Designed miniproteins, single chains, continued (6). Designs and how they scored, part 8

Each design is a single chain, and the fold is of that chain. pLDDT is the mean over its residues in the fold that is shown.

## One batch from the design tools (miniprotein)

Design m20266
Fold by ESMFold2-Fast:
Structure m20266 (fold): chain A 60 residues (1-60)
Amino acid sequence: SSADVARLVAHTLLAVGYELEGKLDEAIKHYEEAIRLAERMGDHETVEFLRKKLEELKKK
């Protein structure tokens, strides 16, 4: 739905914003929520992309 797309985009933008500020714990939480939303939507490409981003953050 359009509402699910909007929530996915919002959480992804928040995650990127927190990452740029060095707030890694907050960035991780928003990436995890974005992954959950993408999984619910069946958007496998977005899930794969966001999981890779999350793995990179957890190595910092």
Scores: mean pLDDT 86

Design m20267
Fold by ESMFold2-Fast:
Structure m20267 (fold): chain A 63 residues (1-63)
Amino acid sequence: GPAEVDVTARDVAGALREIADGLAADPRTPQSTVDQLRAAADAAAAGDYEAARDHLIAADPRP
């Protein structure tokens, strides 16, 4: 239901932001990867999991 979706969105967004912040501390991480992970977190927070998935795919530096 809506409450279940809201809880999941917050948990996923929080985890993605923590990952992005951790990777941002590593100078070997491309800025584009950090930017895409932050965009994925924002999309997940909005409940847009398709956009979040697309941003996660774009964050992978290994094509």
Scores: mean pLDDT 75

Design m20268
Fold by ESMFold2-Fast:
Order: structure tokens, then C-alpha cells, then sequence
Structure m20268 (fold): chain A 100 residues (1-100)
């Protein structure tokens, strides 16, 4: 892996932890479903980075960001909202790193 790919994976693992914490504190079934889908998209992005497919990784990350934003809109718990805001920030940073 390149240094950029290693950095991106570290950011994605941290984003995944925040998405998982948002899911843990969320009681809304729609939010939980969106968070599960976002976590799956992050997993696919990590697999794409490991395969050297940067374009596919960015596509999956954009999908994860949209799903996380939808989860943020339906989430009412401030702790879940904070984790989602942090996850979205980390996912956007990972895209920036991968575009180098």
C-alpha cells in the first residue's frame, strides 16, 4: 500500500468506529438501517483501497457519506449526532487523501 492508502484506511477505520457508536446509541430503526448500510459502504471502500482501485473506493465513500448524512437527519440523540458529524468529517478527509 502507498502512504496515502495507509492513511486513508486509518481514517476509514476511525470513521467506522464513529458510525458503530452512532448505531449503538441510536434507537430509531431508520437511523440504524442507514448506519448499517454506511458501515457496509465503508467496508467496501477499504477493500477497494486494498485492491488499488482508488476510483471505486471514492465512489463507495461518497455513498457512505450520503447514508451517514441521511442518518444524521433522522437522529435525535446528541451523542449519535456528534459521532455522525465526526464520521462524515473523517470520510471526507479520506476522499481528499485518496485524490492526491
Amino acid sequence: LTPQQVEAIRLLVEAGRHLAEAARVSTDPEAQKLLDEALQAVGRAIDAVNAGDTEKAIEYLKEAIELARKAREVSTDPEAQAHLDRAIELLEKAIEVLKK
Scores: mean pLDDT 89

Design m20269
Fold by ESMFold2-Fast:
Structure m20269 (fold): chain A 67 residues (1-67)
Amino acid sequence: SAADRARAEEILREAEREAVRLIIQGDYDGAIAVLERALRELEKLDPELAARLRRGLQSMKQVAAAN
């Protein structure tokens, strides 16, 4: 629904802001954890937005694994 999509977008924006803050502080693992929590909520609300976040999260984990 439009309400579920709007809520999913709000959750994603808040999680992305917190993730950026954690990355600036050097807490890359914390940033991944915040986004994974958001992904679980997005899967309930908007599967398409969840799929997009999952792809971004996979890229982040790939960078973390390489370092």
Scores: mean pLDDT 86

Design m20270
Fold by ESMFold2-Fast:
Structure m20270 (fold): chain A 59 residues (1-59)
Amino acid sequence: MEELDALLADPEVVEFLREIYRRMKEEGKTVAEIAKELGIDPDTLGRLLQAAVQKGLIE
């Protein structure tokens, strides 16, 4: 899936984003640091996290 809404419709993607958000809070890591560890583009990860928070899918 390439579109933001399509990615956020996938429960596995939402669960993955929740785990990343939790790791950011617990480990004090930035989006860029997590993205580098996972081999993901930091801008893409940041947009997904922000959209998920705004839609109330993660806290």
Scores: mean pLDDT 76

Design m20272
Fold by ESMFold2-Fast:
Structure m20272 (fold): chain A 108 residues (1-108)
Amino acid sequence: MSKEEILEKIREIARKAVDEIRALVEQDPSVTPEQRERVRALADRHLAEIDSVLEKNKDKPIEEIRREVAGLLGRLVQEVLDLLPNASEETKQRLLDIYQRALEELES
């Protein structure tokens, strides 16, 4: 697999995880409209940061790029959890499951 193909897969994995987090929060009735707006803003910011990291680090080893993207996803998950202290335990667990799946896919 070419480096370009691997970078595209990393981008796809990260975007899918962010989109799944956004969708999960939209489906939780315990989450307020204001909290949903904040999660959307966080998701958009993190997608832009992931794209920036992939662009700036294109010439770096793939393992470094994977670690940096994994770190960004971890920060997003933590920021979402911090914004949603009153979310259901199911929503919090599903958020962690999305993150873990993304980490496993990044290591493949």
Scores: mean pLDDT 86

Design m20274
Fold by ESMFold2-Fast:
Structure m20274 (fold): chain A 83 residues (1-83)
Amino acid sequence: MTRVITRTTFDNEDSARRGGPLIRRHARRQPGVLDVRTRIDGNTVTTTVTFRSRDDALRGAPLLRRHALRIPGVRSVRTTILD
């Protein structure tokens, strides 16, 4: 199993609170996703996505990043892949 951790920074806490559910919903719909955990801390949403395989994670990570960047109020997105 491979984990993708995406840290999304918003312009403010209200934007993060609205964006978090959107990030979680999109992540759950990716192929090979087994689990999605989201933590909101101030203006930052940290989403940990567990994939069945490394190949699923490598395909999914760019899609997670692209989706997060399109959410209103997002300033930056950092994605890390962990085996």
Scores: mean pLDDT 88

Design m20275
Fold by ESMFold2-Fast:
Structure m20275 (fold): chain A 98 residues (1-98)
Amino acid sequence: MITKEQAKAALDRFYERLKEEVERILKDNPELAEKVIQRLDEAYQRAKELIDAGKPVEEVLRELGRELVKIAMETDNPELLEAVSRVLQELVAEVRAL
């Protein structure tokens, strides 16, 4: 079973990659990029809190995934939705390999 420290380290790497993708995709709209990054940070911090509280990592990843897809859909940007989906799939694969 994955440790809380391993799960949080995977989330840290995931958040940094996703933040870079958001900044790249929304480089022409910095105000929207800032709002998206703020919402991503809130979702990411909540995921870390749930892991610390002892919630199963798979459950936390499902909740995080739902919130991230919602954020991407509300921005009405298909490139951002694709990036969120790809990076989330990479996170799930990394966590399952641990």
Scores: mean pLDDT 83

Design m20276
Fold by ESMFold2-Fast:
Structure m20276 (fold): chain A 56 residues (1-56)
Amino acid sequence: SAADAAAGAAAGRGAREIGRLTGHERVQKAGDEAYRLGLAGDAAGALAALRSAGAT
C-alpha cells in the first residue's frame, strides 16, 4: 500500500543516515535502496532491502 511504501521510505532514510554516521557502508547502501524503492511505491522491495542490511 502507499502507506507501507511511505513507511519503507522513512525506514530506509533512517538506515541510510545511521550507516553514514557509523561508517557501515552496507547499512548505508541498503537504506538508500529501501528509500528509493519506498518512494517508487515498492513496499516489498523496501522491506527486502532493509532485511539485507541485517544479513551477515
Scores: mean pLDDT 79

Design m20277
Fold by ESMFold2-Fast:
Structure m20277 (fold): chain A 78 residues (1-78)
Amino acid sequence: SMKEKKHQLLLGLIALLIRASGDESVSEEAKEKLMEALKAFENEDYDKAIEYLREAAELAPGLREETEELIEKLKELK
């Protein structure tokens, strides 16, 4: 369901933020992009959420697999 997909995405975004916050190799700029992605998601601006996740992955390639999974799930809400 749409509600279930939104809950899974919220948990995934929060989990990624927590993981990134505990990783000293992840820049403050990359963490900021993840926070902006979460804000865009909460505003139901899925296009902006996708853009911010892509920017975070470019700044921190170690996040790429998790950001790509979240992007695919976000596309299902469009």
Scores: mean pLDDT 85

Design m20278
Fold by ESMFold2-Fast:
Structure m20278 (fold): chain A 78 residues (1-78)
Amino acid sequence: RQALTVKLVSREETDEYKKEKYDVYDAAGNVTATIEEITYKDGTRETKITTAEGPVTTKTSKEVGGNAIKVLKTTAAA
């Protein structure tokens, strides 16, 4: 399995939502995926993952960010 490095690229916080963007790097330093996580004031969380296979969007209510890492591991390993 590839070692992945996740780096926060940008953060935006308002009274309506929090938005965090992450870049995922492989062991060679190439960006293999991006993760955008938006948490709305009502507690709804939207996670967008863009990989080499194409964009994947998930939307969950108050789910933890671990779901994004699980999706990346499943896509990369399976």
Scores: mean pLDDT 64

Design m20279
Fold by ESMFold2-Fast:
Structure m20279 (fold): chain A 75 residues (1-75)
Amino acid sequence: SLEEVVKRFLEKMKEAMELLKSATPEQQEEFKKLIDEYNEKLKKAVEQKASEEEIIKLIEEFIKKVEAFIEKLKK
C-alpha cells in the first residue's frame, strides 16, 4: 500500500540522516543531489497526474537508491 511504502521511505530517510551526521561534505552533497532528483521526479509525476501505482513505484525506486547510498556510507 502507499501508506506502507511511505513508512519504509521515512524509516530509510531517518537512517540515512543519522549516518550523514558524521559524513564528509562530498557525501552530504551527493545525498542532496539524490533528494533533488527525487523531488523533481515526484513533481513531474504529480503534474502529469500519475496513478497511485506510479507514485508507489517512484518511491520504491528512491528507497533502493537511499539503501545503496547507506551501504556506501558504511564502507
Scores: mean pLDDT 83

Design m20280
Fold by ESMFold2-Fast:
Structure m20280 (fold): chain A 76 residues (1-76)
Amino acid sequence: MKKIEEEIKELEKKIEEIEKEIEELKKELEEAKKSDSKEAKEKVKEIEKKILELEIELGILQIELGVLKMILKKLK
């Protein structure tokens, strides 16, 4: 049981790190949207792509966390 609890803590920490990265990128996205330049529009697309990649990774980690929490709950 201890190993599952440690794995859960590691996943929760990774999830928090990715959520913070997404928040930072969303702030950069809002700043980039304030400009109508072609360079700003390209940056918007790059940031949106990075956010999507991180959201996919976040989703996978959340599923893993959910599975581990279900296993731990059934063992108790």
Scores: mean pLDDT 82

Design m20281
Fold by ESMFold2-Fast:
Structure m20281 (fold): chain A 92 residues (1-92)
Amino acid sequence: GIEKAIEALEKAVKLLKKALELEPNPKLEEALELLEKAIELLKKGDVEKALKLLKEALKKLKEALKELKNPEARAHARKALLHIVKAINALK
């Protein structure tokens, strides 16, 4: 349900923050901002708007992954991607 989705997304937020520490990237920053906004919407029960933002966050994160050069930053970003996908599936 919503609580499990939020837990997965909070793990994704921590991973994206670690990736940004290693390699700043504007698309990664945009993905993080969209993810934090989606968590706020889920806490308010707005699943439909949250899903739209999570899909946008996935798109930005995939674009960032093409640009990231640091292997550890890429690894954190990829783990975050998997947590976001799990959250989306938990909300469907």
Scores: mean pLDDT 89

Design m20282
Fold by ESMFold2-Fast:
Structure m20282 (fold): chain A 61 residues (1-61)
Amino acid sequence: MEELRRQGEEHLREARRAAEAGDSETALRHLQLAWQHFRDAGLPVEEFRRALGRVFPSRTL
């Protein structure tokens, strides 16, 4: 579980870097991978949202 969560958080950080570089397609791909890892780890959506908030503190949607 911990390893999957760590990999998911790493994908979130990669998504942030891609988004900051203007590569929305790569950012979306990494967001999908992060979500898959969190789901595979059995974590609730609330945990994914917390990780998203930590990685994208100033995110506008």
Scores: mean pLDDT 75

Design m20283
Fold by ESMFold2-Fast:
Structure m20283 (fold): chain A 82 residues (1-82)
Amino acid sequence: SSIKVTKYEGDGYTLYLLENATVEQAKAFAESLGLTEITVDENASGNLALFVLDGSKSALISKAPKGEPKGVTFASEFEFTP
């Protein structure tokens, strides 16, 4: 099954919001982006956020922010199939 992904651009990072995704599906998405240094926050449940440090192989998987994310610019929306 596919998951809905919304991409935002932040200051020195990229934020991906993953609707109806498991931690395993979020890891698969991060790996599809070439990320190898993946940390999972203890709060990673429900809708998930993937924070990617620009220019690195590092990402954090956490719980999605409440409502519309702040301090970021909407870039795109797409579906990912793990």
Scores: mean pLDDT 82

Design m20284
Fold by ESMFold2-Fast:
Structure m20284 (fold): chain A 62 residues (1-62)
Amino acid sequence: SKLTEGAKKALKAAEEATTPAQARAVLHESTDLLKQAQAAGDKEAAELAKKAIEIAREKLES
């Protein structure tokens, strides 16, 4: 689905984020994707979005 594709892209962006600004952008995008995925019942997209949020939050702690 488009949500799964978006969530995979967000996860990659989270992994590649090197600045707090990049990590914040990914966190906001991934949070919106998670809400959309949950509303659509897209469990794969929701899990990918959750992983992107987790990585982005970890990078903001650095």
Scores: mean pLDDT 84

Design m20285
Fold by ESMFold2-Fast:
Structure m20285 (fold): chain A 69 residues (1-69)
Amino acid sequence: LEKQRKVFEERIKENPENALAWYFLGNVYYQMGDYEKALEYYKRAIELKPTESAKRNLETVEKKIEEKK
């Protein structure tokens, strides 16, 4: 997961408008249990390119955060 995180962080540095890179970075942080960062990155991905997959994953992460409060 750390290696994948670094790869997508570098892609975002190269092109901050790459919605797929933000989406995959959200997936990586979700797998790491960092739901707050996953939420932030999914929101950014949706802002750049709204997709049903990104919206669904955003909803899932929001539920995870609420369940832990």
Scores: mean pLDDT 79

Design m20286
Fold by ESMFold2-Fast:
Structure m20286 (fold): chain A 56 residues (1-56)
Amino acid sequence: SMEEAKKRIEELTKKLREAAEKYRQALDSGDPEAFKKAFEEVKKIAEELEKARSQL
């Protein structure tokens, strides 16, 4: 239902903030592998969030 969708969006938004922070740290680290992993995680969560929002 809409309440479950809202909770999922809230959780995904929280995960996106955490992933974005890790991505920022990876950029500062100069480690290409850390950067790649962090970037893919941000992209994955952003896509899931967009999908969840489209179901409202």
Scores: mean pLDDT 82

Design m20288
Fold by ESMFold2-Fast:
Structure m20288 (fold): chain A 96 residues (1-96)
Amino acid sequence: MKELSEEQWKKAEELLVEIIRVTKEAGDKLPKEERIRFTPKAVGLVLRAIGAVLEGDPEAVLADMQSLADRFESLGLTEAAERIRKLGEELAEVVK
């Protein structure tokens, strides 16, 4: 496990907060029935990405963020999907 610098941790925290915000805003656009199914899976993927950040695993960060983006895209949330993909790429660069 490669320990992140203070600057890397600060940047990772900022990106994770933005990922959580985008995920919440996307979920709020869904009908209640779809949101109930979406939210636990989205939260699970975000928690997995946080774990990957803690382990210093950029490939795992990319994989989990791509899975989250693919889920948004499957629900017609194309703008949220693209935004999560970009944030995931930035997060992976920070933790390598």
Scores: mean pLDDT 82

Design m20289
Fold by ESMFold2-Fast:
Structure m20289 (fold): chain A 60 residues (1-60)
Amino acid sequence: SNAAEAERRLAALRGLSPETQRAYTLHVHDGRSLREVAEELGVSVATVRRRLAKAEAALA
């Protein structure tokens, strides 16, 4: 795997709120569904979607 790409993504994620970072990691890196992420974090699926949208905007 490309360590430089992983490092750049990790650095970008560190600039986000901890709750946004956690949602992104669980869904994108760990491959969990939106429902599984919502259950893990104790929030609604709508909240997970909002957090992922923030992460995607920051990584663009």
Scores: mean pLDDT 79

Design m20290
Fold by ESMFold2-Fast:
Structure m20290 (fold): chain A 96 residues (1-96)
Amino acid sequence: SEAEEYFKELQRALEEGKDGPLLERARTIRAVSLTLQAAGVLLEIYIAKKKGDETRLKQAEAELQRVMSEAERDPEAAALVKKTIEEFEKNIEKFL
């Protein structure tokens, strides 16, 4: 996505500036971004299941796998995405 490319360019610029604390903040922001992407895809999975839309469900599940794979590049991102999936599953039962 354009937002991800922009974030990668920003992270590279911060890294070239030798600003360690800013680079760590950039990594945290990236992890939060992946977490929000996972949350959005999980909502699409919920809607697809509720409507019985098998095509949309398959597409959304593929998008979730992509987000999970991207998050696995960073242990913090992986942990946050996993926690988001677990919390979403708990919360979805309140609306069923």
Scores: mean pLDDT 78

Design m20291
Fold by ESMFold2-Fast:
Structure m20291 (fold): chain A 55 residues (1-55)
Amino acid sequence: SVDDLIEEILSLTREEAVAFLVSKGVPRETAERIVDLIRQGKLEEAKALLEKYLG
């Protein structure tokens, strides 16, 4: 689920989380934005981007 994916991202360093999303087909700039949104607590915006690229 998207919630499980967010938990995994939070368990990684920023660089590892970005690389993880890029490995799943997310563009690097978008992956960086998603990770930064999650770390800022902007979960609704992060979930929308995750669903767009991975859902």
Scores: mean pLDDT 86

Design m20292
Fold by ESMFold2-Fast:
Structure m20292 (fold): chain A 68 residues (1-68)
Amino acid sequence: ALARLEALAAELRREYPDLEVELVGDDTLRITGDWSPTRLTGLVLRLIGDYPEFEVRVEGNTITVRAR
């Protein structure tokens, strides 16, 4: 799980350099940025589709991705 989250974090930092991507502990990623509703929804849908092994939650303007 950790290695997969680290790989995802590296990919997100490369593709979305304006977003803050933080690995919290060994099982959780937090993604924070200035969201439009369209941008937020688009990223959430991509994460759910591409990483079904992870739990994706939206908390205000922060997306949380957690290993199951």
Scores: mean pLDDT 76

Design m20293
Fold by ESMFold2-Fast:
Structure m20293 (fold): chain A 78 residues (1-78)
Amino acid sequence: SVEELLRKAEEAFRRAVEAFRARDLAAFEAAVAEARRHLEEALRLAREQGDEELAAALERALERLEGLAAQARAALAA
């Protein structure tokens, strides 16, 4: 379900934050990839169901994830 995919994405996001604090680049990238995968799966389901509001929210969540990941990568590289 979309709800289960969102829960998994939230869990992956929390792991990404923990990895960032630990300065573990490999764990960070793995967690970001997992969060992205679950959000993309949720977006596909929302589109299949015709839920335009949920689809728009998930597109914004994916954009925010990529923006935060880019900022985190820059911070870890410094």
Scores: mean pLDDT 88

Design m20294
Fold by ESMFold2-Fast:
Structure m20294 (fold): chain A 65 residues (1-65)
Amino acid sequence: SSELEQKIKELEEKKKEALEKGDKETAAMYDIAIEGVKAELQGDLKTARDLAIKYTSDALIRIGE
């Protein structure tokens, strides 16, 4: 659980950096990742899985652009 809390902190810092650069799309992707890790921390593995799939799909679309 402490590892997941550290991961959330790292993702929040990445989101802040994206927002400071005006990259709202990347910040939104980090929001999805943060929600996924928070769901995992709460033991909601189904929601965590669904959010991880969404994050991966959004990232793959951006790479393909």
Scores: mean pLDDT 75

Design m20295
Fold by ESMFold2-Fast:
Structure m20295 (fold): chain A 65 residues (1-65)
Amino acid sequence: ATEYLNKGKELMKQGKFEEAVKYYEKAIEIDPNNAEAYRNLGLAYRKLGKDGEAVKWFKKAYELE
């Protein structure tokens, strides 16, 4: 779980937002209660210009805090 989250963050730093989404999705599959993974997934969707999708995942992260 942590490894996929960290890989997603690395990809975000590289501007590889679509690949970062896939790693955050993998982190969520392993730990569905990881608020940080949902928050980072929302941020990745914002970077892709998918604001509606981003809001959905930010809301999920907030519900898990």
Scores: mean pLDDT 83

Design m20296
Fold by ESMFold2-Fast:
Structure m20296 (fold): chain A 86 residues (1-86)
Amino acid sequence: MTLILTLKGLSVEQIIGEALRAIGLGLDGYDVTVEINGDTLTITIGNLSQEQVEQYKKYAEELAKQGFKVEIKEEGDTTTITLEKE
C-alpha cells in the first residue's frame, strides 16, 4: 500500500522534524519521497502494510488533538492523509 502524507501550515521547526522522521523511514528501507513547497510538506511512503497505514491514521488523530485539521482519503491501494494547522 502507498501512503501520501500532506502537512500544511507548518513552522520551519515542524518541517525539519517531519523531514527527519521521513529520512528515518528511508533509512529503515521504506520507499520514501519527500517534497517541500513553502509551508507544505508532502511525504509519499510505498510498500506499507495495511496495519502500518492504520498506525499513520492513528498518528493523524493525535495531531488533530494538537490543532490540525485532518482529511483522510482512500483510493484503491493509496491512502492520502492531509493535515493542516489552523
Scores: mean pLDDT 73

Design m20297
Fold by ESMFold2-Fast:
Structure m20297 (fold): chain A 68 residues (1-68)
Amino acid sequence: MFKLSEEQVRLFEEAARRTTNSAVRRTLERLLELHRRGELTSDDVTRAEAALYLYDPELAERFRELLK
């Protein structure tokens, strides 16, 4: 199972709150929900990164940096 850091969780919650793009918000909310349920996999993270890149490349780069 993949686990998000406290900093990553806060970043995604803030981004979901600030974004005007409903698809980006849904992607971030789903990622956080999977993390909360302990069901998050590395594949889920990869899919979320790909989706974010299509909607907001800057947010996707920030997400990628946090995965290192």
Scores: mean pLDDT 73

Design m20298
Fold by ESMFold2-Fast:
Structure m20298 (fold): chain A 78 residues (1-78)
Amino acid sequence: MWMEYYEKGMEYLKQNDYERAKVYFEKALELDPKFSEAWANLAVTYWALGDKEEARRYAEKALEIDPENELAKSVLEL
C-alpha cells in the first residue's frame, strides 16, 4: 500500500530519477499524510530538482510530524 509507493520512491531517488521519486512519495503521502519519512524524502527530492524553498517547506512538514527526523533536519541545514 503506501509503503510500496514509498519504497518505489526510494528506489527512484537512489537512481537519481527525481521526477519519478517525487510522484511515488506524493502517492505515499496521499495514503498516509503523517508519514514523516516520506515528507523528508520528498524534501530531498525537491532539493535535488533545484526547488530549494519547496524542499525546506516539506522538511518543516516532516519535523511537524516527527521533530526528531534526522533527514529533515539535514535538509534545513542546507
Scores: mean pLDDT 85

Design m20299
Fold by ESMFold2-Fast:
Formats: structure tokens, sequence, C-alpha cells
Structure m20299 (fold): chain A 56 residues (1-56)
């Protein structure tokens, strides 16, 4: 799952793992997306990562 999400979004598996941990820690989807975009991830890729994690 994490590897597939990373490939679809065009990011590393570590980005997906980090985003999943933030969501599990209680951060909102918008906060996680903002964190990813601040780290250089595109808005589109951040959306794909969060949606992929929600489908797990």
Amino acid sequence: MQREIAEEAGVSVSVVSGAKKLLEAGFSEEQVKAFLTASGVSEEAADKVVEGIKRM
C-alpha cells in the first residue's frame, strides 16, 4: 500500500510513511497537506498521498 501510494503520487515511500504517522497522531488532512507542500511536495502529490492513506 505505501509503496503503491508513493508511486502514484511521485514521492518517496518515506514521505507516505511520514504523512501516515502525522494523520495517526491526530493532525488534520489539511495540516498534513500543508506540511508536505512546505517540504517541496506539490499540492497534487500531497492530495494523492492523503487520499491513498485514507483508502488503506
Scores: mean pLDDT 79

Design m20300
Fold by ESMFold2-Fast:
Structure m20300 (fold): chain A 56 residues (1-56)
Amino acid sequence: SERIEQLEKDLKGIEEAIKELEEEVKKDPNNVALYAALGILKAAKSFTEELLKKAK
């Protein structure tokens, strides 16, 4: 299914972005904007995982 393929691709992209931001937080732990961005990406990950479960 094209929809499942897109959701899996989106999930991988979100997971990669989270890892990159976690590395940036380690380098700049006082940067509040990085924590906000991580919160948004973690919410997007949870939402995408839920959509993928329902699409399966």
Scores: mean pLDDT 85

Design m20301
Fold by ESMFold2-Fast:
Structure m20301 (fold): chain A 60 residues (1-60)
Amino acid sequence: MTTLTVEFESKEAAEAAAAEVNRNFPDTTATVDGKTVTLVSSGSVEHAIGAALRAIGVGL
């Protein structure tokens, strides 16, 4: 299990990023707390990193 935290510039960006991760990465759960997205992967570190990169791309 791997946990990563990504901070965004706005709550809206964080929510959009979390929704995208939850939609496209079945082994990863994204939770929003204000501007922060917490990613918990039941798979590998590689899967968690992929989810984080997707989230960052959406939040830009």
Scores: mean pLDDT 77

Design m20302
Fold by ESMFold2-Fast:
Structure m20302 (fold): chain A 96 residues (1-96)
Amino acid sequence: NEELRKKLVELTEKRIEELAKLSGVSKEEAMEMLKEYAKARNDTFGKVLLAALEAIENGDLSYLDKFSDKELQKAILALETRDPEEFRRKVEELDK
């Protein structure tokens, strides 16, 4: 579902920008922090988030093709319900 992939990418870009502003880092640094967070999660959401970050970097939505519509929708829900401040705190904890 192309619309789900586009929505996930848009939400991920919004979270990158929010994280960068809240942490006082560049968008590039925020993306690297999110990649480490995604890898450390060791769950489906982390795998989807990592693929969305790769899709953004390469301008290629096909990175998300390996996921089901349900997996994409669950990741969208997780990103929509996340408090940006709590999200920033959890991401920064992995940067040790």
Scores: mean pLDDT 78

